# Designed miniproteins, single chains, continued (2): the designs that were tried, part 54

Each design is a single chain, and the fold is of that chain. pLDDT is the mean over its residues in the fold that is shown.

## One batch from the design tools (miniprotein)

Design m5861
Fold by ESMFold2-Fast:
Structure m5861 (fold): chain A 91 residues (1-91)
Amino acid sequence: MEEEIKELKEAIEKAERRIKETREELEANRDNLSPEAVAEAEASLRAAEENVKKAKEYVEKGELKKAALYITAAELNVVAARVTIDLGLRA
């Protein structure tokens, strides 16, 4: 259980780093994206941040399965934001 908590905390830190990097990429490319692409990427990043927050809360409560599901949701939201940015830049 302690080892599982450590792995979840490391996954949360990785997700937070990827959210930060993706937000920096969004801001660097904001002028090259449509307002709709910016709004969609921001919505995905906000969802990722909320899911990371929920994952942290569930780790604190010892609900490790729920924590893992919210980490996975956050990772999917980061992928959605990155895809939105990449497609917007290629349009």
Scores: mean pLDDT 88

Design m5862
Fold by ESMFold2-Fast:
Structure m5862 (fold): chain A 63 residues (1-63)
Amino acid sequence: MEELEKLLEKSRETARDIVRHWLNGLLERLGYEPLPDDATEEQWREAFRRVEEEIVAWLKEKR
């Protein structure tokens, strides 16, 4: 039986993979480079920022 902390770590990794695949789909649609499999926290924040800024720009331009 695995310890709770180990199970939580596995859950975080799985959640990160799911979010990464979802985010990469959005980045691809917006024409940005996808996140690498070993992306840093800075790369994750930059990717989220790019997606948010693009969506905001879209809403402002009403394209």
Scores: mean pLDDT 69

Design m5863
Fold by ESMFold2-Fast:
Structure m5863 (fold): chain A 74 residues (1-74)
Amino acid sequence: MKHAEALAEALGVGAAIQAYLEKDPDKAQQALDRARAVADQYGALVSPADRDAAFARGRRLGAEAAALARRELE
């Protein structure tokens, strides 16, 4: 369903922001793993490829937003 893809994308955005701002790679990976697990649980009835693509789009958007926010603070 459309809502499962939107949720996966939103989770990707949150995970990317957390990972990009986190200097500890282990904590960054934990944030990504948690978001992926939630996306997998909610996306169970949607194609795994479509869910993964939505999550990847979210991660890209979140990383871009975090980079812009970091630049503005400098």
Scores: mean pLDDT 68

Design m5864
Fold by ESMFold2-Fast:
Formats: structure tokens, C-alpha cells, sequence
Structure m5864 (fold): chain A 62 residues (1-62)
């Protein structure tokens, strides 16, 4: 991630809040670690749902 704008940071925070409603704490921790470090592997289904949450967060910021 080359640049962290305040808008991108808010989008990230909203995505994590949405994920907390739909995923277990262990999955949330995995998503956070993936975004921060790229160190954990997500399943295809988890990745798909995560991208959908990112899309929803983007819509809420517009």
C-alpha cells in the first residue's frame, strides 16, 4: 500500500467493523493480519466476502 489517505483509512476501519458483524474474531484477526502484513492466507470464500465488505464500505463513504 503506497499511500494511506484519511479516506482510505476510514474505508479500512469501516470494512473491519462490517467484518466483525459477519465473521468470527479469529477471521477478523486473520483479515487484519493479511491487510497489515500480507502474512496469512485467506480461503477463496473469505477473500470474496472480504472484497464485498470493502465494496460496501466504499459505498458508505460516498
Amino acid sequence: MKELSEEDKKRYELTLELAKKHFSQEEIDAFEKYLKEGKVTLTDEQREKFLELVYEANQKLK
Scores: mean pLDDT 66

Design m5865
Fold by ESMFold2-Fast:
Structure m5865 (fold): chain A 94 residues (1-94)
Amino acid sequence: GSSDQLYNQGQQLFQQGNYVDAATYFRQSGDQYYQQGDYRQSGDSYYRAGQAYYMAGNYQDAADYYRRSGDRYDQAGDTVRSDHLYRRADQIDG
């Protein structure tokens, strides 16, 4: 569906070095996966948004999306990945 299309567009933009636009598409993909109840795919998409913001130098947005990714992974029962992402966010803005 549209969530997969948004994710694929985000990947294409990321490969082109258009990191801010990539982050926008990954964020929208994560939002749509969340609405579908796919917490793991939502977490993956927000993680990609965080990486894209980090590459763009938007460190506060990167930290925010790593935390959002952690929230989604925790909701999916993946506490190990959740903890990793919270620590990664704290290293950026702590």
Scores: mean pLDDT 92

Design m5866
Fold by ESMFold2-Fast:
Structure m5866 (fold): chain A 67 residues (1-67)
Amino acid sequence: GGFAVGLTLAGLARREARELYGDEVAKNVQKKALEFAWENKDKTPSELYEGFRKILEEEKKKAEEAA
């Protein structure tokens, strides 16, 4: 995968985060996912997926701690 795959996955991650945690978390997830995809554009789709999974988990923890 490349940056284009990363953009698609970042969009999907935002959608899932919005449904589960609301718009604020979704914005943070998308921002971090896009940054990760840009920095890791030469990584495989599996590596990108693992990075996005960690971003989602971190933003979920922040949202839960802020409540």
Scores: mean pLDDT 71

Design m5867
Fold by ESMFold2-Fast:
Structure m5867 (fold): chain A 77 residues (1-77)
Amino acid sequence: DTLAETVAAAARIAASENGVKLSDEDIQAIRDAVRTEGVDAAIELAYKIALEKGSEETAQKVRDAVRTAADNVEAAR
């Protein structure tokens, strides 16, 4: 699913740019959340994981990046 892959990739990239490495399990959980619970749930999951592993500033940047990526996919459909 393009949306799930885009959301997961955006979370990984934004976290990495802010010094936080998401695990393969974290990335898979974010993909699964898009598919089973929807985009908003996946964005909040990415935020929580980034908050746990980094700072609130990092978590906010991850949330914003994932929201932007999801909105771009929705706009392109």
Scores: mean pLDDT 82

Design m5868
Fold by ESMFold2-Fast:
Structure m5868 (fold): chain A 85 residues (1-85)
Amino acid sequence: KEELERIVEEAIERIREAAEKNDLEGIKEAAREAIQELAEKGLISLEEAEEFVLKVLDFLNENQDAKKVGEFVIKLLEELKEKKL
């Protein structure tokens, strides 16, 4: 529980910082690293990790605004954390 919350909160912080800098690649990197760590530690299933990646890719197909992408990814991470509590 504590480890899941730590990983998600650290990722959200990194994503917020990247979004403020208009760094879309930084947002993508932070999200990818968080999901990989969550999956490697067995805190989420591989299916949940794949669903997260697909949702982000679908959003990116229509949105290249770093702030909007950051808000969307943060929302997905918060929903993932809530689902696992």
Scores: mean pLDDT 83

Design m5869
Fold by ESMFold2-Fast:
Structure m5869 (fold): chain A 80 residues (1-80)
Amino acid sequence: SMEELRRRIRELVLREASLTVKIMLLYLKKREIEKLKAEGKLPEEEAERKLAELEEEIERLREEAERLDAEIRRLLEQLR
């Protein structure tokens, strides 16, 4: 039904917004680790490992957000 389609689109839009916030928070963590590394407060090897892990997580969430955006666009075409 059209009501179920609209509900699904709304749920996906809210999920995409949530992913955007999570990505922003991960970038803040990345900046904090880079700062601690620059100040010599965190060992370089540990900092590089954590930065790599954060970058991988950011990339995964971005890919998920792109998939959600593609699904939203597909569903919106059905609302003609």
Scores: mean pLDDT 87

Design m5870
Fold by ESMFold2-Fast:
Structure m5870 (fold): chain A 63 residues (1-63)
Amino acid sequence: MVSSAKGAVKQLEEAIKGTNPSTEEIAKAIGRILRLAADPEVKDYSVTARQVGENEVEILATR
């Protein structure tokens, strides 16, 4: 199932490479990656991202 993870990773790469990286797109991509993980401990996490500095983004994962 490598193809499913590949799409999520590409989405994350595109979100962070932009001139104005979207925290919403970053959160969505990370959430998709966690849901594709084989580990049941992390698959149910909800991910949010917010900008806390000019070049710093905080990522929060909650159950």
Scores: mean pLDDT 62

Design m5871
Fold by ESMFold2-Fast:
Structure m5871 (fold): chain A 102 residues (1-102)
Amino acid sequence: SKKIEEVEKILLDFISKAIGELLKAGVDPSVLGGEVLQKLRDIIEEAKKKLKEDPSLDIVEVVEEGMEKILKVIEEAVPDLSEETREKLEEIKEEKIEEVKK
């Protein structure tokens, strides 16, 4: 379960940082309400389920897929997301991938 715990930790930290950047950019907190938060939780649970079913999966690939799905949920919830904020979220994703590779 060490891989499962690490993936959950990484994805939760990514979500936390992404939400922080959205709020800093002036996104209304109500847009990040229960339905969006549930979708983000479902992405984490799916990643955990994949690792339970196949423990040989590369943690980097699972984390990359999870973060891409998280960004898609955010982009769909905030269609007017600025280019600056979008670039910052992509930068956070790339930094997290690099950390996991080490």
Scores: mean pLDDT 85

Design m5872
Fold by ESMFold2-Fast:
Structure m5872 (fold): chain A 52 residues (1-52)
Amino acid sequence: MYVRAVKDLPGIKKGEYFKVLAIPDSGLWIIQSLKTGKKFVVRIDDVEPVDL
């Protein structure tokens, strides 16, 4: 599953694409940058699902 950032976050620019790695039991998503491979923790309202 892929998501797109809906706003600027620390280390993340609005419109960047990420792969979802995990969804913890707290409304947070662990995502991975498709460009750098770097992992981030974001809120579910910080990203939106995208179709391929």
Scores: mean pLDDT 78

Design m5873
Fold by ESMFold2-Fast:
Structure m5873 (fold): chain A 95 residues (1-95)
Amino acid sequence: NDLVEKFNKALEQLKKGIEEEDEELVKKAAREIANTLYELILKGDFESAQKGEEQFLKLLGDAIKNGSEKQKELAKLAYKIIVDTLKEKLSPLFP
């Protein structure tokens, strides 16, 4: 599935951005994660969307628990971008 491949690539970039403390890479990857999750939801692929949510939450949770102070900040930033982007995109569908 092209969307699952896009999601996996975005998740890899998010992991790299947090490990390298690259804020711009974290922001780009977080937006792509939100966009691919949104597209999976629109397609009705809720199973892949749920798995994706579990995967990014685990990645961010691991960084918040075990990372440097900068990595913890970047993980929190990624979470905020993902949630805010999804909320903005989904809110018109659930008024």
Scores: mean pLDDT 88

Design m5874
Fold by ESMFold2-Fast:
Structure m5874 (fold): chain A 100 residues (1-100)
Amino acid sequence: NERIEKTIELLKSKNLEDRKEGIALLAEVAEEDPKAVEENKERLVEALAEALAESSDEERLELMEEITLEFIKIKNEEGKKIFTEIVNEAIKLAHEMRKA
């Protein structure tokens, strides 16, 4: 899935705007194809967790704001559920990464 690969690429960027774009694209794919997101859940969790863990405190706040804004736009109930699951697992994984 080209859109999943693009989402991962954007989330793994060191540029804050690319990471925010990755979050927006993740939400769009969750809306349109929640099963594709579910099938790639582990890779998406890892990519988002790395983005959150490598961000400064200020950048992380901006990424969390983007997550909230994009979540509100999701109309598909299955898409909201998988997006929320990925976000929650990524936050937990990022926290573990930063404790080292």
Scores: mean pLDDT 88

Design m5875
Fold by ESMFold2-Fast:
Structure m5875 (fold): chain A 98 residues (1-98)
Amino acid sequence: MEEIIREIERLAEQLAPLLEKLQEIKDREAAGEKLSLAEIAEILGVSKANARRILRLLEELLRLQSQLHQAIVEGAPQEEIERLLLEIKRVLEELVKL
């Protein structure tokens, strides 16, 4: 499990520039702006297809993080926690490739 956590930390570090751009998107949405996919793609510096994929992967990541938190709080078996960590790692690996 420690190995998986270290790999997740390394992937998160590689995604730091993406997280800065995502914060800009969140700030604009919090200000009441409804951003189009084209505007999101421009902010992220990617194609519309890649922006759409990034948004889908982020939704999956948030879902998995929520499930991981719940699993830890409820005292789920180590196998379930490790499964969720592996799924999170996979999503982060896909984000790094974009």
Scores: mean pLDDT 84

Design m5876
Fold by ESMFold2-Fast:
Structure m5876 (fold): chain A 87 residues (1-87)
Amino acid sequence: AQAAQDAEAAALRARQAELAERLEKEHREEAEKAEEEKEPKSEAVKEAIEAGLAAAELVVARGKEEGRLEEAKEGEKELEKLKEKLK
């Protein structure tokens, strides 16, 4: 009798632990994905990418202002690449 009741109590605790683990796994996966996106790159690489972003934005702005549509499009392509590297 006691062995059967101990087994039932253990099974109930196991079910609660399993549900908690499933919920924790989902939350952990979401948190890990968000953390990966914000993983700090080396300071030198980050600074170089930020400088490149500023330069590309300036090329796009000037290209549009001066009517150099091809140059503006090339700058937009470079800007997108740099934003992906910073991500």
Scores: mean pLDDT 66

Design m5877
Fold by ESMFold2-Fast:
Structure m5877 (fold): chain A 86 residues (1-86)
Amino acid sequence: MTLRSILDVGDGGEIPDSTVRRIAESAIRQAREGNTVVVTIVGLSPEAVDRSARLFEELASEHPDVEARVEKTSPSTLVVTFRPAP
């Protein structure tokens, strides 16, 4: 199953590291159960996009049975896809 969520943080916003960790933990768990999880975050500052992208990549790297794809689709938009590793 594909699970989708969208977070809008407004113009030039950021998300706390605790929120990134919570999103990643939930998405990794759901991916390990055979789901594809797509998280879209809009309205970030470019610095927040870079920071959040790095944190998502770090958190996913601890789980070799989960594949994470982190995409900066615009200067203010981050899309993170979690799925079972092939």
Scores: mean pLDDT 83

Design m5878
Fold by ESMFold2-Fast:
Structure m5878 (fold): chain A 90 residues (1-90)
Amino acid sequence: SPALRQYLARAAIGVARQAAITAEKNGDEDLKEIAERTLELARQLAEGKASPQELRDEMRKLAARARELGYTNIAKMAENVVDLIDGALA
């Protein structure tokens, strides 16, 4: 569904933008790169050019890296988007 793709993309964009801002402010180049890839992938999902599974997998990487760096709130937001995508695919 185009509406479902737009909804999932918007959720992912919000988290990825927050992660990119936090990573840039703190010099976390690896998290910044993951966040930028997640933003591009969410945009592609909205356009029907990527799968929800691809976005889920990249969002899981974002959550894991944010967790390692101690950005617990960003990690939780990313994990919530993963759960949202998994629920949409069930």
Scores: mean pLDDT 89

Design m5879
Fold by ESMFold2-Fast:
Structure m5879 (fold): chain A 87 residues (1-87)
Amino acid sequence: MEVDLLILGGTSRSELIDVRTGEVLATRGSGPAAFSTAMRLAAQAGRPLRVLYSGHSGWTLLTLEPLGKLAVVVDWEPVDSGLPVLP
């Protein structure tokens, strides 16, 4: 399964990373702020983007689908093991 974007949470910041290039596309003060940036990128890309998002319950795989000038979460699944938990 291909993942397009990674949202990597930390205690003081969250990073939005392009999985293909390893490029940090944005640094935000929170996971929700990084997620909002990912939604904007999905809308601009004009194609579904898969995002791996770190949260309180671990990692979640999300599908963002463009809908005109915005994006919608159309699928989400929790990932419970095998991924690093950030301190």
Scores: mean pLDDT 70

Design m5880
Fold by ESMFold2-Fast:
Structure m5880 (fold): chain A 70 residues (1-70)
Amino acid sequence: SLVDEVRALIERYGLTPEQVVTMAQLARRGASAREISRETGVPQSEISTLLKRAGSGEQLADAIVEAWGL
């Protein structure tokens, strides 16, 4: 699932709670993969893949919130 992929990404890159919250907030407001990458340190290609699979920034944000338990 998208949630499982987001969880795996958080674990793989060792993202802090602050980085995860930033990623969710940026995705929700429609930020580009480049902007999310710049602010979180996650490779742009990874963010771009998740955005395409989610279909929208809002859906990606929802998946991040569910994956993190926010």
Scores: mean pLDDT 87

Design m5881
Fold by ESMFold2-Fast:
Structure m5881 (fold): chain A 92 residues (1-92)
Amino acid sequence: MEMSEEEMRLAEEFWRLARPILEAKGVPQEELDLIRSLILSGDALLTKAGALEALRLMGVPEEELARLTRLAQTSKDVRAFLEEAIAVVRSM
């Protein structure tokens, strides 16, 4: 599923915010590179999968991660999911 330019901008914003938190948590460079490749893939399903893995590694609480996982599964597009994921990262 191909993403719009606006959705790609949100994916880039999410990665920009998530990367320093993941680095501070000691996530290995090869794992960071893999997560980045998923998030910035341009494919909505891969972007959602990569963002959820990043949120898990950042230590987002299980109840919040479950809510975001459900949103990822039920959203018609990736925009609503990325906006919520960005809001969660900004609250950390």
Scores: mean pLDDT 85

Design m5882
Fold by ESMFold2-Fast:
Structure m5882 (fold): chain A 81 residues (1-81)
Amino acid sequence: MLEKAEELRKKLLELTEELAKKYGSEKLKEQGEAAAETVYIGVANRGISAEEAEEEVREILKDSPEEAIEKMVEKVREMME
């Protein structure tokens, strides 16, 4: 699980950088980085489910554009199934 958690964090950080650039939002960058770290800790240390990881991402990004939220959630789902 550690390798999978590290890959997921890396992919979420890459997507965060892309979305933050697209929207020109420093807040989205900070929230996306927080979401990536929260998911990493949850998967690596607590063994959370894909559904729990998706809920964490939605809560952290709740004030972000809907497209950005859905892209991040989709990435979690793809990586965790």
Scores: mean pLDDT 83

Design m5883
Fold by ESMFold2-Fast:
Structure m5883 (fold): chain A 63 residues (1-63)
Amino acid sequence: AAELREQARRLEEQARKKIAEGDMLAAVTLSRQAARLYRDAGLPEEAEKVQAELMQQVADALN
């Protein structure tokens, strides 16, 4: 529902902030949590997209 989607969005935002801060372990943890909440909200395609995008950003930052 809307509450789960809002929580997922907040975790996604925090994951991106952690990527910017160089905290890749926190970024990975938060992106996994965000993806799980998107799935729980009935949005599995958004969950996969968010996970893939955030993991790509982590990989790019470590490159």
Scores: mean pLDDT 83

Design m5884
Fold by ESMFold2-Fast:
Structure m5884 (fold): chain A 79 residues (1-79)
Amino acid sequence: SMKEEIYRRGKADRAAGLLALGEIEGEELMEKAEEVLEELSEEEAERAREMAEGALKGHGYTSGGIMLVGGDAGLKIAE
């Protein structure tokens, strides 16, 4: 039960990381993120996307891959 929740949370964290890196580094990582997201529930997938957007905004990026001026350095993804 708890161990399964930890594994699902780990998948969401991985998906968030891949989504964030995909926006910065390219399409192949975005495709890998989508594969992981397909294994998650809708709620977990939305959580992963929110975490990715938060991390990207911290780096001066948007969810649309548009760079914002004045972003912070360093990628942080957390639940």
Scores: mean pLDDT 56

Design m5885
Fold by ESMFold2-Fast:
Structure m5885 (fold): chain A 99 residues (1-99)
Amino acid sequence: PRPSPEEARRLLEEVLETVPETLRRLREEGASPEELLRAMRSLGSLTGRLLAIATGLSPEEAAERAVELIEERVELSEDERKALREGALEGARAAVEER
C-alpha cells in the first residue's frame, strides 16, 4: 500500500488541486465546524503522509510544508490550520514508521 516517491508526488499534486473545490462543496452542503475540522485532520493526514514519502523530510518538516501548500490554495481559520497540522504530523509519522 506504500506508493513510490514519484507516485506520492503525483498523488499529492492531485489532492492539492482538488482541495479548493472539496472545501467549497463541504461549506455549501452546510458542514458543521466539527465536520470541517475532521475533514482538515483527514486532509492533513493524507497530505503529510504523501509529503513524507515524496520528500523524505522529517514528520515535523513534512507537516509544516503540508500546511504551507494547502494555505497557498485556500483560506483557513486558526482552528482549521491547527487540525490540518495535527493530521499532517500523524500521517507523516505513520509514513516514517513504515521505513
Scores: mean pLDDT 83

Design m5886
Fold by ESMFold2-Fast:
Structure m5886 (fold): chain A 85 residues (1-85)
Amino acid sequence: SSLLEKAEKMVEEMREILKKMKEMNAPKELLEEIERALKEGEESLKELKEAIKEGDWMKATKSAMRLVGSWVTTEILYKKFIKEK
């Protein structure tokens, strides 16, 4: 679905951010925070896919919100790193 395609793209963007930050020699502690956010995003995407298959709109909404939260966290950390570099 269109929602699933957008969710998958968010996780891909989080992976690209992590890769770029590693290439820019970001601090280990910051990389570990991004890796934790990415893991949560991947788990939330998996739960979103299952919830959609089951027709569970409540679980789908909660999973989507958690995924967006992980993506927002990643974006905030990336922007702070770029600004402070």
Scores: mean pLDDT 86

Design m5887
Fold by ESMFold2-Fast:
Structure m5887 (fold): chain A 55 residues (1-55)
Amino acid sequence: MKAKITRSDGEVLEGEISKEELEEAKKRPDVIVKEEGDIITIEDPALGLKIEIKK
């Protein structure tokens, strides 16, 4: 799956994430998970990260 990682300083990294890595990321404490249609957004406020994943 395609993944886009945005850092709090505005840096953007693009890559791919597996289904297993996605499920592991969802289980992390203190993350906020949102699903809208085919897009999953995972935010980690402690690390200043936002990950957007397209199914």
Scores: mean pLDDT 78

Design m5888
Fold by ESMFold2-Fast:
Structure m5888 (fold): chain A 69 residues (1-69)
Amino acid sequence: SKANLLAGVDMAIEMARAGQVEEARRNLLTLLEKLNTPEAKELAKELKSSPVTEENVLRAAERLKEIIE
């Protein structure tokens, strides 16, 4: 459901802010794969090609929230 997807994004944000950046990135990629929209596929491609940093993961999480809404 949309609420479950948003809860998953919020969990990834908490992980990233707690320093679990790699785990947060993996969780976001899983959520993007579940969505399976053109926008989600493009965001997943960008996230995979970007450096694994808190900033990049949080930016991807915010964009994913916009896609879900």
Scores: mean pLDDT 86

Design m5889
Fold by ESMFold2-Fast:
Structure m5889 (fold): chain A 62 residues (1-62)
Amino acid sequence: VLKIYLALLKNNKRSLSRKEIMELTGLSSSTISRLIREGLLKRDKKTGLISLTEKGWKAVAD
């Protein structure tokens, strides 16, 4: 499931809303929050959009 999530974010190369990520991956909001805490995702407080961190990009690319 995580690999699907990261692959979809990589395809868009953009920040996605929490709702969009949930729809694309079937992951719960709680799971997304966990991925943010694990440092794979980062939420922009100004826009509310979620993007991949450097660690997340490394997990997808390498």
Scores: mean pLDDT 70

Design m5890
Fold by ESMFold2-Fast:
Structure m5890 (fold): chain A 77 residues (1-77)
Amino acid sequence: MAEIEKIEKEAKESLKKELEKNKALPKDKRKKILYQHTNLEIGKAIKKMKELGVPESDIIKLAVKITEYMIKLLKES
């Protein structure tokens, strides 16, 4: 369980850092970059969770949480 929380935190921090890095870019370009980075982070999280033997239901829940966090960042930017 602590491992899933760590993966979630690392993914969310990565998305936030990517948004800050690209803060000076036009909004449309920032959205595209954030979407692409989110897809990469979800892929990494899925791979790591599978290696840890995490159930598919928990993997799906985390992917949803990462996606919801991306949507939140897009609304706030």
Scores: mean pLDDT 81

Design m5891
Fold by ESMFold2-Fast:
Structure m5891 (fold): chain A 74 residues (1-74)
Amino acid sequence: MRSLEEVQAHFDALIAELRALLEEKGVPDADRIVAGFRAFGDLLLAAVRAGELSPDQAVHIAEQVFRREKAAIE
């Protein structure tokens, strides 16, 4: 994953998986939690555009945050 488009697609996939998990567990604030994670993804994409993070670093950070949140919900 080296392009911004690939990073965005990866973040969209993580967001979709998070939404599905929250809906499966009946979490009432699913939309708000998803919006928060989306905003975080946008911040990572902004850092990649600014040259402060590589695409691979941004994906790695998002994956780690997602993994921790998923474990807490499961």
Scores: mean pLDDT 79

Design m5892
Fold by ESMFold2-Fast:
Structure m5892 (fold): chain A 68 residues (1-68)
Amino acid sequence: MLEKLRKAGELLEKGDYEGAIDLIIEATGLSRLQASDILDKAVWLHLYKGKSMVDGLIESALSLLAQL
């Protein structure tokens, strides 16, 4: 799981949004809508909190999974 989320964050850094979403779905089993929400949160954390996209994506995914 974490290795795929890290790769999703690296794709997000490259601007490959669809590739990042697909890897989040593969890593977590979440819906495309939930994966998109994770990606949006990771971008927000990067822009406004100075998180790397990799760290922000992992934190966002784990936070959402913890609520299930």
Scores: mean pLDDT 83

Design m5893
Fold by ESMFold2-Fast:
Order: sequence, then structure tokens, then C-alpha cells
Structure m5893 (fold): chain A 90 residues (1-90)
Amino acid sequence: MQSIIDKYGKDVVTTTIFSMFNTSKQTGIKPDPNIKNTDKQVDDMMDKVINGGDIKDFVRKMSVDSFNQMQTKRDDMRTQTTDDVRKKFD
């Protein structure tokens, strides 16, 4: 995760995470309980989504553990998100 934040910045990563959870909520797509992701695989998937990859496919390929970790990070980042990032998300 830190390498993706270092590459794209915290605001871009935060917006991508919010978009992922909004997509999951709107479509009902859930992470696959049989999938396991390494931190590197999660970073690679984030990189793909930031560069225009399919968010729905990203959610489907995410492990439950990685999804829950990102949910915790989303909640932490929400309290630290700037007004500009909140406006872009809305």
C-alpha cells in the first residue's frame, strides 16, 4: 500500500478505495472468500484500477481479508480526507 501512496499520492488512493466500496454497495458484488491476496497483489490491483481498470472486476478478485483491511483504511482515511478529495468522490 505505501508504494502506491508514494506513487500516486494519498488523495488518489483514498478516492479509489471509496469508489471501490461505493461500487460494491451499489452493485452488491462481494469479495471471493476462496481468494487470498498478498500485499503486492493488492498494490498491483490498485495500480490497475487507478489506470482505468474495471472496479467491479477488482472487487471480485479481492480476498475477504484484503477487502476488510481496505475498509478499515477507508474509515481512517475518511477522517483525514481533504475537502477537494471529498468533492471529487461526490
Scores: mean pLDDT 69

Design m5894
Fold by ESMFold2-Fast:
Structure m5894 (fold): chain A 59 residues (1-59)
Amino acid sequence: SSMLKELEALARQAEAEGLSGSATLARSAIDQAKAQKLSDDQIEQMKKFVQSYMDAQRK
C-alpha cells in the first residue's frame, strides 16, 4: 500500500509538472496495480520506471 501511495504521488507530480506522457504512464501503472493486485516489489519497479521517464521528459 505504501509503495502504491508513492506511485500515486509520482502521478500527481507528473501532472503538476505537465509531463503528460509520464502522468499517463503512472496512471496506467496505478490502474494495473489495482486491477492485478501487484506485489510491492512490482509496484516499486513500476515506480522506478515512471521516475526514469519523468527524468527523461525533464530534459
Scores: mean pLDDT 78

Design m5895
Fold by ESMFold2-Fast:
Structure m5895 (fold): chain A 73 residues (1-73)
Amino acid sequence: MYTPDQEEVVKQLEEDLKKLEEMGAPKELIEAARKALELARQGKFREAYVPFAELAYERFNDESARASAEAVK
């Protein structure tokens, strides 16, 4: 199974995705979050958080997504 830190990353991504969907976030951001979660569940944590956090922070200015990405490293 994942390390405790990796399990927290997966849980945070699941919570972030749920919140984004409930808030009606842009489709691009929701899609990026889904892809990040899928990669994280596959153990590809470096790939999982980087594209999501960069898209959310730089293009959508989402500070919470940036904070979630920093929790991985």
Scores: mean pLDDT 66

Design m5896
Fold by ESMFold2-Fast:
Structure m5896 (fold): chain A 85 residues (1-85)
Amino acid sequence: VEKLREAIEERREEEALKLLEELIKEGKLSAEQALELLRLALENELWEVAEKLKKYILENFPEYRKKVLEIESEYGIKKIKEAIE
């Protein structure tokens, strides 16, 4: 998990995707960890990592769907505000 977080923060998308696939396969990724990683991926503009995390959460933790939408909305509002200001 720590290596994946570092790869996202360093914007190494291909490495982050590979590490994410391994964590999903091993079943070591909790809903809370996936949500935090989704936020980091969106903040660092790693769109493929963000989409894969979103899909993983929606398929495995559908009860967190509203939280996923909230995170995406927060990111969208931030990006619009930065473009205007």
Scores: mean pLDDT 73

